# Designs tried in a protein design run: designed miniproteins, single chains, continued (4). Part 110

Each design is a single chain, and the fold is of that chain. pLDDT is the mean over its residues in the fold that is shown.

## One batch from the design tools (miniprotein)

Design m15817
Fold by ESMFold2-Fast:
Structure m15817 (fold): chain A 67 residues (1-67)
Amino acid sequence: RDAELQRAIRVGREVAEKLGIDPQASVAAALAMAGLLDEETARLIAKQFGVSDEEYERALEEARRLL
C-alpha cells in the first residue's frame, strides 16, 4: 500500500543518514524489510551503489527497528 511504501522510503533515508551509506541502498533494504521488494533484488541494488554485505545487513537491522 502507498502508506507502507512511503514509510519504507522515509525509514530507508533515515537509515542512510544514520549509517552513512547510499540512500538508494538503504531504501532498498527498508523496502525488503517491509516486504515490498525481493531481498535478492535489494542486495543487488545495494551492491550496485557500493554498499557491502555487512553494511546492507546493518541497514536491514536498523530498518526493522524503525518499521
Scores: mean pLDDT 82

Design m15818
Fold by ESMFold2-Fast:
Parts: C-alpha cells; structure tokens; sequence
Structure m15818 (fold): chain A 109 residues (1-109)
C-alpha cells in the first residue's frame, strides 16, 4: 500500500495531476473489496489488521508530495474506510473505521 500510493505520487509529478487522481481512485476501487472483507470479520486479529491497514493507508496518502494527488488519496482512503465500516458487523470496529474516515477527510482539506 505505501509503495503503491508513493508510486502514484511519483507518476503524478511526471503526468497531469488529474491522471494521478484518477489512478488513485482506480487503486482505491481495487482495494475496497479487500478491506470490506477484512472489516466483515469477527476475528480480533483480523479486526486489528483492518484498523492498522486503514491507518497505514492514511499515513501513505499523507506522504504523497503532490498536494492535489495527496488530497485525492486521502479522500479515497476516507471512502474505503466508510465502505469498510458499512461492511463491519462489530459496532466497535465500525466506530473506529468511521473515526479513521473522519480523520482522512479532515486531512484532505
């Protein structure tokens, strides 16, 4: 994830910012089903891994140097976290994922 978001940031510098934002959206669409599947688990280790994964996605998005691509990536991470929260059957995991989504949206300002 960190390597994928970093690579997208690097490509956006050499291409148009719009192309970089589109690539970030496509990657988020590919990751969404995987994170939703993890978030639907009642296994505590899988739940902790889901929280860590979303947290790493936020950190990776924040590390992107291009401000337009960084904001697009943070908005997509928020969308992924919101989708994962919707898929969660555990109320505590759902609350944590929604808080991470809120953090990502605030960082995308």
Amino acid sequence: MIDQLTALGTQARTGSPAAGAAAVAAEADMLTPRVEKLASSTDPVTQESTILMVSVMISSARSLEDPEVRRAALREVARVAESAAKSSVDPELKEYLLELAKEARELAE
Scores: mean pLDDT 75

Design m15819
Fold by ESMFold2-Fast:
Structure m15819 (fold): chain A 83 residues (1-83)
Amino acid sequence: SNKIVTTTDLSDNLVNKKKEEFEKKYGTKFEVIKVSPTVKNMFTPGIAATKNLKAVIVPKDTITPEAVEVLKKFGIDVELVES
């Protein structure tokens, strides 16, 4: 299945809203993978290599511009939210 990675500190309402937007955009269902907020310090190339990863939802104040560029280069949508 297609995957979305998000952080455990984001509200379920926000994550569900963004999940529905991506499901509508891609015409498919997504599995949401929640990870520790510590990963918001940097999404590494290893996360970008996660099989069937299509999007990440992460607080904008804790991700580097370089990490965003890596994710986008691999065709992964980046949704930056207020923290």
Scores: mean pLDDT 73

Design m15820
Fold by ESMFold2-Fast:
Structure m15820 (fold): chain A 67 residues (1-67)
Amino acid sequence: GRYPEIDLSSPEHYPQAIALLEGILADPSASDLEKAVAHYLLGEIYREQGDFETARRYYEKARELLE
């Protein structure tokens, strides 16, 4: 899958996944596609944690980067 080093298989891995995804968003060499995927995966994490408003904002940003 995309970003095989980012483990979303259980909630105990979410802090590391968030740190890695934030790193992608802070990387000036990352492509719009890579940043869109990072925003999408952050949205998935926050949705699973019940923060639907934060999840929606990340999904919206991912969509904007692909359009």
Scores: mean pLDDT 78

Design m15821
Fold by ESMFold2-Fast:
Structure m15821 (fold): chain A 79 residues (1-79)
Amino acid sequence: ELEKKLEEVLEELKRVLSQLTPEQRAELRARAAALRAERRAALEEAAAADAAGDRERALAVALELAEELLRIARETLAA
């Protein structure tokens, strides 16, 4: 279920990214970098979970980040 949801979010993200101008892509990269910095502890926890074989926890964190990145990408496209 989580894996399928992540795939769906990533597919939508690809669609949004394909519609962005080079300037919008630069803005998105900056916002994505800020998001990764803000979520560093969660990313480290997800990496540890993945290494320990806890795929569901790793997927849950990946899904949350993908959903937030998709939101940011849509906001960037709308601007």
Scores: mean pLDDT 80

Design m15822
Fold by ESMFold2-Fast:
Structure m15822 (fold): chain A 80 residues (1-80)
Amino acid sequence: DPKKKALEEAIKNIEKAIQVDPSLKPYLQPALDLLKEMLENGFDEKKLREAVLHIRRAIKQASPEAKPYLEEALKKVLEV
């Protein structure tokens, strides 16, 4: 399932961003929860759009080291 793989890759990249920049966890936790819920319970366009907004907000707060992971996560979310 291409959508499931895109969600899994987005989650992995967000988790890597948090490992590199732990200060992002409060900004990214809502996005992780939404993506994991879609992975378990199926695709939802409103939840996807909400996850995108949380990722975009986190990118503005992110260290230079974390930004590439969040940009990859955003790319993967937009492939869903």
Scores: mean pLDDT 87

Design m15823
Fold by ESMFold2-Fast:
Structure m15823 (fold): chain A 97 residues (1-97)
Amino acid sequence: MVDDISKQPLRLVAWQDTETGVRFTAEDVLKHKGPITNSKNDPYKFRNLGTGEIVEVPKSWSKEKQYLLLTTEDPAKREEIYKLSDEEAKELLKKRL
């Protein structure tokens, strides 16, 4: 655990699993080959630690689709991500990287 997540300028948005309290970044989702948290919830309920917003992330989604949702702050763009297939999300992420 980090004692203060707000002291660093230009930080990536930090997320927290609302069930387990585990903190992570969207990049952690891509780096970890296993699940980012051991939460029993499906969908995951992740809190944006900068805004307090809670977003739902289905456990069945690809890591690429989860990353796109967690890096998207616009609600309309998040709705579009929910409509993407895992393959479409992977292609979209490749265009951003």
Scores: mean pLDDT 72

Design m15824
Fold by ESMFold2-Fast:
Structure m15824 (fold): chain A 84 residues (1-84)
Amino acid sequence: SEVAALEAAIANPGDRANVEALIRAVARLEGREDELEEALALPLGPSQYYPTIALSAEIVKRLLLGEADLEEIRAEFERRRAAA
């Protein structure tokens, strides 16, 4: 699930694949796939996870700042996983 990938990336930010899944999942929840494509296109720098972690944090920050509905969606998915 997209939310499962999101939580996995938060728990293990050193894993590039997990961080990429986080960025993808959050971008879909935000309805901003254009930003996802641009974020993933950016160079990773000396550490493969470095800029992706920064970008995922920026996406999460935007979610917290402007998206109350997306916060509710995230909570719903978290409840579903906790209940399962």
Scores: mean pLDDT 50

Design m15825
Fold by ESMFold2-Fast:
Structure m15825 (fold): chain A 85 residues (1-85)
Amino acid sequence: SSIDYLRSITSSLPKDVQDRIISLYKEFEKLLKELEKTDPGRARIMRGRMLSQIDSLRYGSQNNDMDAVNNGIQGLEDLVNQLKK
């Protein structure tokens, strides 16, 4: 599953950071499913942006780059906030 993948790529990070990332991802996916019913084009764009943030988190986790990890978390938070409107 996507959650299992996300847990795998972030396994080197502190548990509280992992839990925050997974929480944001779950909230994003829930909001994205609602958006897909009304605006599938926008949902596709938002999914692409989310995948980019996951790539940044994977890179940061693998390279012990906490600035990249924090930027990826901020990117996920921004995407969740955009979907809450």
Scores: mean pLDDT 86

Design m15826
Fold by ESMFold2-Fast:
Structure m15826 (fold): chain A 77 residues (1-77)
Amino acid sequence: MSLRDLILEKAAEHGLTLTDEALELMAEYVEENVKEEKERESFIFLLLSELRRLATPGQPVTAELVREAIARLEARL
């Protein structure tokens, strides 16, 4: 719950709207792959920054776009 609320709050700050599927995918990925609380916030920020770059203005962020953003971040690490 708190992780989803954090993602929604930060997404809104970036001018992004998320589908329910996109929100669940982001929350699941962060919970499974980022165990340290401070690293979770930093990773969410990086992921939202990548999503902002990939997103079309006025369109919601879909699960497909989240998967692409994750793949791009993983390729850079």
Scores: mean pLDDT 81

Design m15827
Fold by ESMFold2-Fast:
Structure m15827 (fold): chain A 91 residues (1-91)
Amino acid sequence: MEKIKETIKKGVDLILERLPELIARSKDPATQEHLRRALEHAEKAKQALEDGNIKEAVKHYLEARDHLGEAIEASKDPEVQEELRRLLAEK
């Protein structure tokens, strides 16, 4: 249980830290929309972790990761794509 909480917390913290800049750097609306959705779900996952609701934290964390994947596919900026891939690979 603790290992799952720590993994989600680290992933969520990285998304919350890095996504605002990636949204600002992204120029295409589809990438920006997916990044905004990922940020929204990361915020919900963090709140669920603080409330001790692991089921909701996992759900929102997976939604955030799915939207990051969609942003990689939508993006035409190789630097944004690379940073998003690093974010998804980060533990």
Scores: mean pLDDT 82

Design m15828
Fold by ESMFold2-Fast:
Structure m15828 (fold): chain A 68 residues (1-68)
Amino acid sequence: MPSILPAEELFALTQEAVDLALELVRQGASKEEALARALEAAKKRYPQLGEADVAFIEREIRGALEAL
């Protein structure tokens, strides 16, 4: 499904969420805890995120964490 955010804004939000998840892991959080906390922070910042946008952000965070 198409994003409800402009592509530039969605990519910026996704990058911020990925950076937060990676920082949480560096501070001792588990990968699952870091993913859950970063995704929740993104949803709180943009309550209007659609299901497709949330799924995209979750996949990007998970991919970055798996690459560690």
Scores: mean pLDDT 80

Design m15829
Fold by ESMFold2-Fast:
Structure m15829 (fold): chain A 76 residues (1-76)
Amino acid sequence: SSMEKIEEVEKLTEEAIRELREMAERGASEKELLELQLRASSELLAIKASTSDEEVLKKVDEAIERIRKTAEELIK
């Protein structure tokens, strides 16, 4: 269902952001942070490809942007 997909998007987003921050605290390289961002974005895009629900599509786009912004801030 659309609600289950939204919950999955939110869970994947929170997990990716948490892992990015933990990796940065451990001294992970810019390359490693960008690789995690790419993997997380690919998983979210797979959910986007599986649906025509506008609310889910919106949540995926918001999730990808949140992950991108977090990685960008940590790479500074």
Scores: mean pLDDT 88

Design m15830
Fold by ESMFold2-Fast:
Structure m15830 (fold): chain A 88 residues (1-88)
Amino acid sequence: AAALAAKIAAILEEVNRFAKEMNFKILSVSVAPDGVLTVVLENEETGKTLKITVDLASRKFTVESSGPLSPEEERLLIIFEFRIGVIL
C-alpha cells in the first residue's frame, strides 16, 4: 500500500508539472480498483483534451489526445513519457 501510494504521488507530481508546461488544466484524476490511474487534462484556450492512463500493475501508460499536438507539445510529451517511465 505505501509503495503504491508513493508511486501514485510521484506520477501526480509529474502530471502537475506536465500540465503546467503544456498550459493544460487537470479536469479529473481517478484510480480504479485494478490499479489503473486515469488523468484528464484540458487546454482552456483550445478545448483540446489529453487522457493519460497509467497501469501501475503492468508498468505501462498511454496518452490519448482529442486533436493533433504542436511540435512543442510533442516535445514536452516525450519528456513527460521519459519522466513517467523512470517512476514506473
Scores: mean pLDDT 81

Design m15831
Fold by ESMFold2-Fast:
Structure m15831 (fold): chain A 77 residues (1-77)
Amino acid sequence: SLPALPAKASELAVQLLLNSLPADVRAHFATLPPPVLVQFLLTNAPELVVELPVEDKAAVPLAERQRLALQRLMELS
């Protein structure tokens, strides 16, 4: 079971997944309902979702964490 997630966090995660994945991989994951897709992201790329609720003004850019999360997702394709 997953805790309730912010709507913006789940929407951003889905958009990032759909925009960054190859067409074949995107089509496969796009068949999943949004809640299932979010759970998949939490399992395989938790950094992408977990960091979104907190705005950090750190030296480490968000793109760095997104890149690592997407790389992990691509390895699953």
Scores: mean pLDDT 57

Design m15832
Fold by ESMFold2-Fast:
Structure m15832 (fold): chain A 100 residues (1-100)
Amino acid sequence: SIEDKIIELINRVRAATDPEEQLAAVEEIVKLLKENPDKVTGGQIGLALVTIGEALRRAPPELQPRLVKAFREVVDILEEKYPDQKPLIEEARRLLAEFE
């Protein structure tokens, strides 16, 4: 299922020791969310944002622009599908401001 794939990818991001492997897993999460926006909950999108944010804070500077792009794309999906998740959206925007 899409839910199982997202959980597997989140676990892969968290377990990865190679930053490029971590980035690849993040970009796969973004792709799944973009292709299946109606098959995911606000909570699953929130978990993806937390996971990508953790990856971004630990990423080497060379990979940060791609992780910032991934994070922005997930925030856009959250705002479109779950605009009532205002506290989560505000926290996500605060994290993005650190990397502008």
Scores: mean pLDDT 83

Design m15833
Fold by ESMFold2-Fast:
Structure m15833 (fold): chain A 89 residues (1-89)
Amino acid sequence: MEKFKEEIIKELDKMIDDVEFGADFDPQLTRDRVIKRLEELAEKAEEKGDYETAKILRDTAEKLRKNPNATRDQMIQLLKDAKKKVEEV
């Protein structure tokens, strides 16, 4: 379980870096990619029996889905909030 949490945290860090340092920022395409990555990580967490982490990731994906005009900074903040919640589980 601890190794898997470290993997999830590492993937969240990669998503944050991709959003923050992406050379060409398209808000809609970036949002759609982040949502997909969060849903894929949530599915992996659920398969490992980590339903709390899966819920955090899916809740974050849903927040992005409900915010079609989310800015780069808002996406980064949502991902950082998700990372903190995963670390606290």
Scores: mean pLDDT 81

Design m15834
Fold by ESMFold2-Fast:
Structure m15834 (fold): chain A 71 residues (1-71)
Amino acid sequence: MSLDQVRQVLQQAKQQRDRDPSRIKQLLQQAQDAYQALSSIGGGGLMDDVLEAQKLLQELQEKYEQVEKEE
């Protein structure tokens, strides 16, 4: 998975959460998987991309926490 794709996946997930919050747990899981892949690489040269993805993931994570607590 490319760095650009990871960022795009997180962006897409964020937009999808606005449409159907009930799907956020699935979207977050996919976004986390993509972020994990990027983080696991540990290339050092991808710091900017990792930070960007992490920032976006944080917002999605917050929404997921609320959904999980509800269930």
Scores: mean pLDDT 66

Design m15835
Fold by ESMFold2-Fast:
Parts: C-alpha cells; structure tokens; sequence
Structure m15835 (fold): chain A 68 residues (1-68)
C-alpha cells in the first residue's frame, strides 16, 4: 500500500542521506498517515538517524515530530 511504499522511500533516502527525497516522502506521509502512525514511523527513523550520527537528518525528523 501507499504507507509501505513511503516507508521504503524513507528508508532509502535515509541510507543515501538524501535530505530532499526524505522531505518529499515525509510530506507525502503526513497526507496519508494518522498522527499515531506518523509518530511510530518518525520514532523508528529517528532511532536509525541517531545510529548513523547524521545531525541534519536528526534535526529534520525532530521538527516533524514536534508538529504532531
């Protein structure tokens, strides 16, 4: 489904450190996911970003979480 496709895009963008692709996928996710689904997905991505030590991606994901 759309959520699975967006999660794959988010994972790919995160691994490639493609901030533009990550923002596009996050904006699409906001349109189709509930607040609860958004929180779960963002928490998982934030955990991965922290393991990667990517400060720019951590900051981006925290901004999206703060909007929930």
Amino acid sequence: GKLDELQDLLKSALLKKDIEALEKALNELKKVASKDQLKVILDKLLTAAKLMKDEEIIELLEKYLSEL
Scores: mean pLDDT 85

Design m15836
Fold by ESMFold2-Fast:
Structure m15836 (fold): chain A 71 residues (1-71)
Amino acid sequence: MDEKREKQKELDEELRRLAKYRAKHSGPGLTRKELEELITGKKEQVEAELKKQRYASAERLEQKIQELLQR
């Protein structure tokens, strides 16, 4: 029973979808700034939850979120 692991995979998948959506819709509609705010919000939630359960997983996921913010 690794509900924590499943949440991590779901978030990772959503982050990839978000990055792809941004690449295709950069500018019109959802701006990069708005995407950065959304990703930052998710990062804090994931870090807080995974930190209690699996610190290593939370750190790796956080790095992916940060990479999207810069790219």
Scores: mean pLDDT 63

Design m15837
Fold by ESMFold2-Fast:
Structure m15837 (fold): chain A 65 residues (1-65)
Amino acid sequence: SKKELERKAAQLYAASAINESGADVNRELAKRSSPALSEQFLRDAELDEEASRINREEARRLEEE
């Protein structure tokens, strides 16, 4: 139903926001870390940003249903 799709879209938007927060945390950790660890944290931030984008796009797709 449309109501179920709206709930799922809301959950995906929430997941996207959590992933964005994760990226921010990883960028802050990178600033405070050794060069090798900084590289790993920046890579984790990129993965979090990608996950956020995917979740947001899926949420938008469900809203169009």
Scores: mean pLDDT 89

Design m15838
Fold by ESMFold2-Fast:
Structure m15838 (fold): chain A 83 residues (1-83)
Amino acid sequence: LKTEIANRIVALRLLKVGYETEAWFGLISPEQAAAAIKKLDEGIRLLDKTDEEMKNISPEEAERLFKETSEKVDKLVDEANAL
């Protein structure tokens, strides 16, 4: 689970770079990029918080928490992509 959280955080960071690059080349507006990045930053914060909370709970509880956090992060990514 820790490796899976770390991989998701890396994926979101790469998506942020993608939006920044698109704005740099004028493919999207700086405002659209900023709005998308804000949603991705929220996803990263949720994943970081979940990683810390997982230290103090059972493996079974950690798996459930990770699933719930992943669903929230997926919604944020979908919202970013819909902009």
Scores: mean pLDDT 83

Design m15839
Fold by ESMFold2-Fast:
Structure m15839 (fold): chain A 92 residues (1-92)
Amino acid sequence: MEKLEEAIKRLEEAAKRLENGDTSVAPEAIRAGVELLRALDEAGATPEQISKAIGLLIDLVGAYLEGDTQRMAESVKALIELAKQALEELRK
């Protein structure tokens, strides 16, 4: 759980920076997304949750390569929401 909560916190910090126009955080956001994926798998997230997280991470990388800051921020926020939902289910 703690690793998942730390990954969420890192993504929340990245999302704030992207919303403020700081695109230099994008590589750190991608790395945090990979750590989130690893933390979700380690915490026992379902194959469906892992698949969805991979798709969102691919979207984030695509947005970064296209220079689309809005899509990067949206992908990071979607990863955060998915991770929070998984964290709540894993606490039951």
Scores: mean pLDDT 82

Design m15840
Fold by ESMFold2-Fast:
Structure m15840 (fold): chain A 74 residues (1-74)
Amino acid sequence: STEEKIARALKLIDELDVPPAIRAGARAYVVSTLLGGENPEGAARAALASRGETDPEKIKRAVEIGKEVLKKVE
């Protein structure tokens, strides 16, 4: 189910040794994508910004992590 995929994806992200802002961005990207959100990258950007992170390279890294995790739970 979608709920089980979300739970598995979030567990994989939470096990990563990454900064909290990047982890939050990856979580937001994955949840938005699996729920059929219109702008998963925007959700990731907003999550990083809520933790004071606006660096494009870090936003890109969070999205890349989210994409990698999604491939493992499909």
Scores: mean pLDDT 88

Design m15841
Fold by ESMFold2-Fast:
Structure m15841 (fold): chain A 86 residues (1-86)
Amino acid sequence: DAAARAVEEAARRLGEVRRRAVAGEASEEEVREAVREALRAVEAYLEALRDRGELSAEEAERAKAAARERLRALERELIELLRRAK
């Protein structure tokens, strides 16, 4: 399952960037890049589920919207932490 593995890989990268950001060791650009990669992987995975008939088109679009909202919230939180750390 290539799409599921891509999500797993993006999640591992995002987790590593999050850990480094909390430690003050990551840049804002690294956070934005990891979030962009995670969004692309999740959207591709949801599209694959739709193509296999496991989700309707409406369900896939709602799940994509929810994923975007959650990942953008995480991006804002991590960038705020980095800015507060100076």
Scores: mean pLDDT 85

Design m15842
Fold by ESMFold2-Fast:
Structure m15842 (fold): chain A 91 residues (1-91)
Amino acid sequence: MSAVQALNEKIAALRGEELEEASRNNDVDRAIELLVEALREIWRNASPAERKELEAVLEAWRKQVEEAEKNPELADPEVLEAARRLLEAIE
């Protein structure tokens, strides 16, 4: 499995039900809050090797956001804004 797939599975295990509810309600603010909480919990419980993989995934997400800002065909502006808010909230 890729590091992204492993991360997605961990997020789903921790907050999947609540994220599904937020998605059904179109509650972007709640979804961001839940994702930040899940990522912080994953980081806290991660081994040093898993933390390096998580840092690499977050760096890849930042690069994808920067690329999407230069090429709007890569992402919807609302999705791009939500991604920026998530990355800023993680610190």
Scores: mean pLDDT 73

Design m15843
Fold by ESMFold2-Fast:
Structure m15843 (fold): chain A 68 residues (1-68)
Amino acid sequence: APSSEEVANGEVIGGGPSVSGVKTESGLTLVGVARNGAVAKNMETGEVTRLSREAAEKVREKGEKAGS
């Protein structure tokens, strides 16, 4: 399982603040960014989903605009 410390403090897509804690439309919480994408975790079920870098950036932009 991914380490929250490692993944949450990973490289930020789009060059901004950490995307850790950003909730997606699917109920997933973005945990962090990896080299080739990002990792999102469903905080209710604990299931981890790997996102592509582009998908993670789209989620980040939506979360940032809505959750400011």
Scores: mean pLDDT 54

Design m15844
Fold by ESMFold2-Fast:
Structure m15844 (fold): chain A 65 residues (1-65)
Amino acid sequence: KFEEALKEARDAVEYLLKENPNVTEEQVLGIADAIARRYGLSDEEREKIREEVLKFYKELKAKQQ
């Protein structure tokens, strides 16, 4: 459940950055939160998803230069 939501959120972020390199933190966090809600995650789990997704987003942005 949590791991599945995290994987889907990370896949979505990677896809968004490939389609639009200028996608913002706000946009990726919004998508991640929507995914977490769809999986029925708790508020604490949604916070962890946001933290992991933001970390992944920053890592991908650093690699893109």
Scores: mean pLDDT 79

Design m15845
Fold by ESMFold2-Fast:
Structure m15845 (fold): chain A 100 residues (1-100)
Amino acid sequence: SSSLREGMLKVLEEARELVESVKEYVPEELYKRIMEEIERAIEAVRNNESPEVIIEEAQRVKDAVMEAIRATPDAPREVKLKLASAAGLADLVIREAERA
């Protein structure tokens, strides 16, 4: 549905903003990969691709963000919470796509 698609897009945009806000703390190559995976997830939703494709792309976002959390053990708690929130938003997209 258009409402579901709009909701998923806003959630992915929020995940992007959270990751961008902690850019200085994430290794550059991993940051670039996370941003590319978020763009792929946004394009999958925008192009109304199958739920299976949307789930796969959102899972890639979640996995990359979780890798960033593991790669930044000495980051401030605030940074870790923003990354955890971004992973949670990717998980929300997975759950919404499973309902489609």
Scores: mean pLDDT 90

Design m15846
Fold by ESMFold2-Fast:
Structure m15846 (fold): chain A 94 residues (1-94)
Amino acid sequence: MVLTEKEKKEKIEELKKKVEEELKKVEEAAKEGSLEVIPDEKAVEGALSGDSELLLNGSVLPIETEEDRERLIEIAREYGKALLEKAIEELEKS
């Protein structure tokens, strides 16, 4: 392995922090009505490839109702979890 256990733990914690920060930004923007697009599978795929704008790229669906905002927050949470899990798996493979 090219990474020590300490280095792996540090990178995992850094990834958790980044994902949590991005999810908070999306949730706050959706609640304020300033976020106008819903992230899709393409945005998640880009983020998993090392793209730092994980939940805001690739979607063109507008937020028109209060229900759409709740759905966006739910999708963002699910995508964030999937992103983190895949990133941890890739680090463990090293």
Scores: mean pLDDT 60

Design m15847
Fold by ESMFold2-Fast:
Structure m15847 (fold): chain A 68 residues (1-68)
Amino acid sequence: SNGEILEKLVKEALVELANAAKSKEERDAIIDLFLSEVNARIEELLKLSEEEQRKEIKRIAEEALKKV
Protein backbone atom coordinates (compact mmCIF):
# COMPACT_ATOMS: atom_id res chain seq x y z
CA SER A 1 0.00 0.00 0.00
CA ASN A 2 1.02 3.65 -0.39
CA GLY A 3 1.14 3.93 3.41
CA GLU A 4 3.62 1.04 3.74
CA ILE A 5 5.87 2.55 1.04
CA LEU A 6 5.72 6.00 2.68
CA GLU A 7 6.55 4.51 6.13
CA LYS A 8 9.60 2.72 4.67
CA LEU A 9 10.79 5.91 2.90
CA VAL A 10 10.38 7.96 6.11
CA LYS A 11 12.35 5.37 8.15
CA GLU A 12 15.16 5.35 5.56
CA ALA A 13 15.29 9.18 5.58
CA LEU A 14 15.41 9.22 9.41
CA VAL A 15 18.50 6.94 9.38
CA GLU A 16 20.25 9.18 6.81
CA LEU A 17 19.37 12.37 8.75
CA ALA A 18 20.63 10.87 12.04
CA ASN A 19 23.93 9.91 10.36
CA ALA A 20 24.33 13.39 8.79
CA ALA A 21 23.90 15.28 12.10
CA LYS A 22 27.03 16.63 13.84
CA SER A 23 25.60 16.47 17.39
CA LYS A 24 22.71 14.91 19.33
CA GLU A 25 21.03 18.33 19.61
CA GLU A 26 21.34 18.93 15.84
CA ARG A 27 20.04 15.38 15.13
CA ASP A 28 16.96 15.94 17.33
CA ALA A 29 16.28 19.34 15.69
CA ILE A 30 16.63 17.97 12.12
CA ILE A 31 14.39 14.98 12.87
CA ASP A 32 11.74 17.22 14.49
CA LEU A 33 11.74 19.55 11.45
CA PHE A 34 11.55 16.60 9.03
CA LEU A 35 8.71 14.80 10.87
CA SER A 36 6.78 18.06 11.37
CA GLU A 37 6.80 18.69 7.59
CA VAL A 38 5.92 15.04 6.74
CA ASN A 39 3.02 15.08 9.24
CA ALA A 40 1.77 18.46 7.92
CA ARG A 41 1.66 16.96 4.39
CA ILE A 42 0.65 13.37 5.25
CA GLU A 43 -2.72 13.42 3.39
CA GLU A 44 -1.04 14.81 0.25
CA LEU A 45 1.88 12.34 0.45
CA LEU A 46 -0.42 9.30 0.80
CA LYS A 47 -2.09 10.19 -2.54
CA LEU A 48 1.24 10.30 -4.43
CA SER A 49 2.84 7.48 -6.46
CA GLU A 50 5.87 5.61 -5.06
CA GLU A 51 8.27 7.65 -7.24
CA GLU A 52 6.64 10.96 -6.19
CA GLN A 53 6.69 9.94 -2.49
CA ARG A 54 10.42 9.11 -2.78
CA LYS A 55 11.15 12.47 -4.44
CA GLU A 56 9.12 14.50 -1.91
CA ILE A 57 10.56 12.69 1.15
CA LYS A 58 14.08 13.34 -0.19
CA ARG A 59 13.24 17.04 -0.74
CA ILE A 60 11.76 17.41 2.79
CA ALA A 61 14.87 15.75 4.30
CA GLU A 62 17.23 18.04 2.33
CA GLU A 63 15.27 21.14 3.45
CA ALA A 64 15.43 20.00 7.11
CA LEU A 65 19.22 19.59 6.84
CA LYS A 66 19.58 23.14 5.42
CA LYS A 67 17.72 24.70 8.40
CA VAL A 68 20.13 23.34 11.06
Scores: mean pLDDT 86

Design m15848
Fold by ESMFold2-Fast:
Structure m15848 (fold): chain A 91 residues (1-91)
Amino acid sequence: MEALELAKRALDVAVKLAGVPRGVGALLRGIGDGIDVGLKGGKEAALEFAEKSLRQGEEYLRLGEKGDPEKALKAAYYAGAALGAYGMAKA
């Protein structure tokens, strides 16, 4: 996945979850965890984690849109994780 495409997809998931109760908290926790992966594992590990987190976030978003609020919260967390890790990969 191209890095810019990853960022656009992660932002799309985050924007769709802006109104989910506790979604902002989940997103921020994900961002912190993604940054931590980059700090400890370096840019390549951060990029791989970002791509994996984006795939999980998009899948959980699909499940959350079907009416599962727990999956919507997981989608918010993984969108944050993808954004945080992607930021570290591009730093």
Scores: mean pLDDT 79

Design m15849
Fold by ESMFold2-Fast:
Structure m15849 (fold): chain A 75 residues (1-75)
Amino acid sequence: MESRVVSAEEAADLVRESMLAVAEEAAAELGISVETVREAIDAYVARLRAAAPKALVSRVVDADGREVWAARPIP
């Protein structure tokens, strides 16, 4: 799996872009609205930007073949 350390801002952008690309499918899968998924993504991204100056980002493929970036703050 691909992983690297980037700035929190770059990590936030990567996570947001990848998650928004699959938001409609995720909403259908979870049985919630697309708007709810987008709000959750925006909240997650805001927390990521606030948590630390850098983050470890990893490209993750789930059981359904969806590819998204996941991020963990690095102090």
Scores: mean pLDDT 75

Design m15850
Fold by ESMFold2-Fast:
Structure m15850 (fold): chain A 69 residues (1-69)
Amino acid sequence: MQQELDRLVEEAVRRLGAGDYEGAQQALEEMQKLIEDIEKTEGKEKAQELERQAQERLLAGIHELQQAV
């Protein structure tokens, strides 16, 4: 599950860097659906933890892209 979230974060960052905002948005939507499924199966607290970790990784990736531009 964390591995799946990691993949989606990397995909979103990659697409943002390529200027594919539509694809990046799709990856973010898939992340949100995964987090919703985690909330239903593992509970709200676990879902919030994984969401925070995913957001931190996403922001780090965006920060690196801003430095490269």
Scores: mean pLDDT 79

Design m15851
Fold by ESMFold2-Fast:
Structure m15851 (fold): chain A 101 residues (1-101)
Amino acid sequence: SAELEALLARIRAAVERAKEALDRGDVEEAKRHLERARAALIELARLVFKDDVTKQIGEILRAIGLELDARLAIERGDVEAAKAHLDELVALAEELVRAGE
């Protein structure tokens, strides 16, 4: 749907901006974009699983866990690990859009 594709585009844009901030050494800007990606992922999970509360909660917790992994890597200065976890957020978003058909 157009709404799910718009959320996916927002997540991809936030992840790319976070990566660009990491390349500049701007940790605070990277964390701001990571937070935006998390918020859009939670919204996506809520829309895709609006009629399945168990799956909705499970996917929200998964999004929170991946965001936490990325944030901790950013705080440690592990740019490679941070970018890998940011890519995992995009992969989850793509999986959720496919599930929402």
Scores: mean pLDDT 90

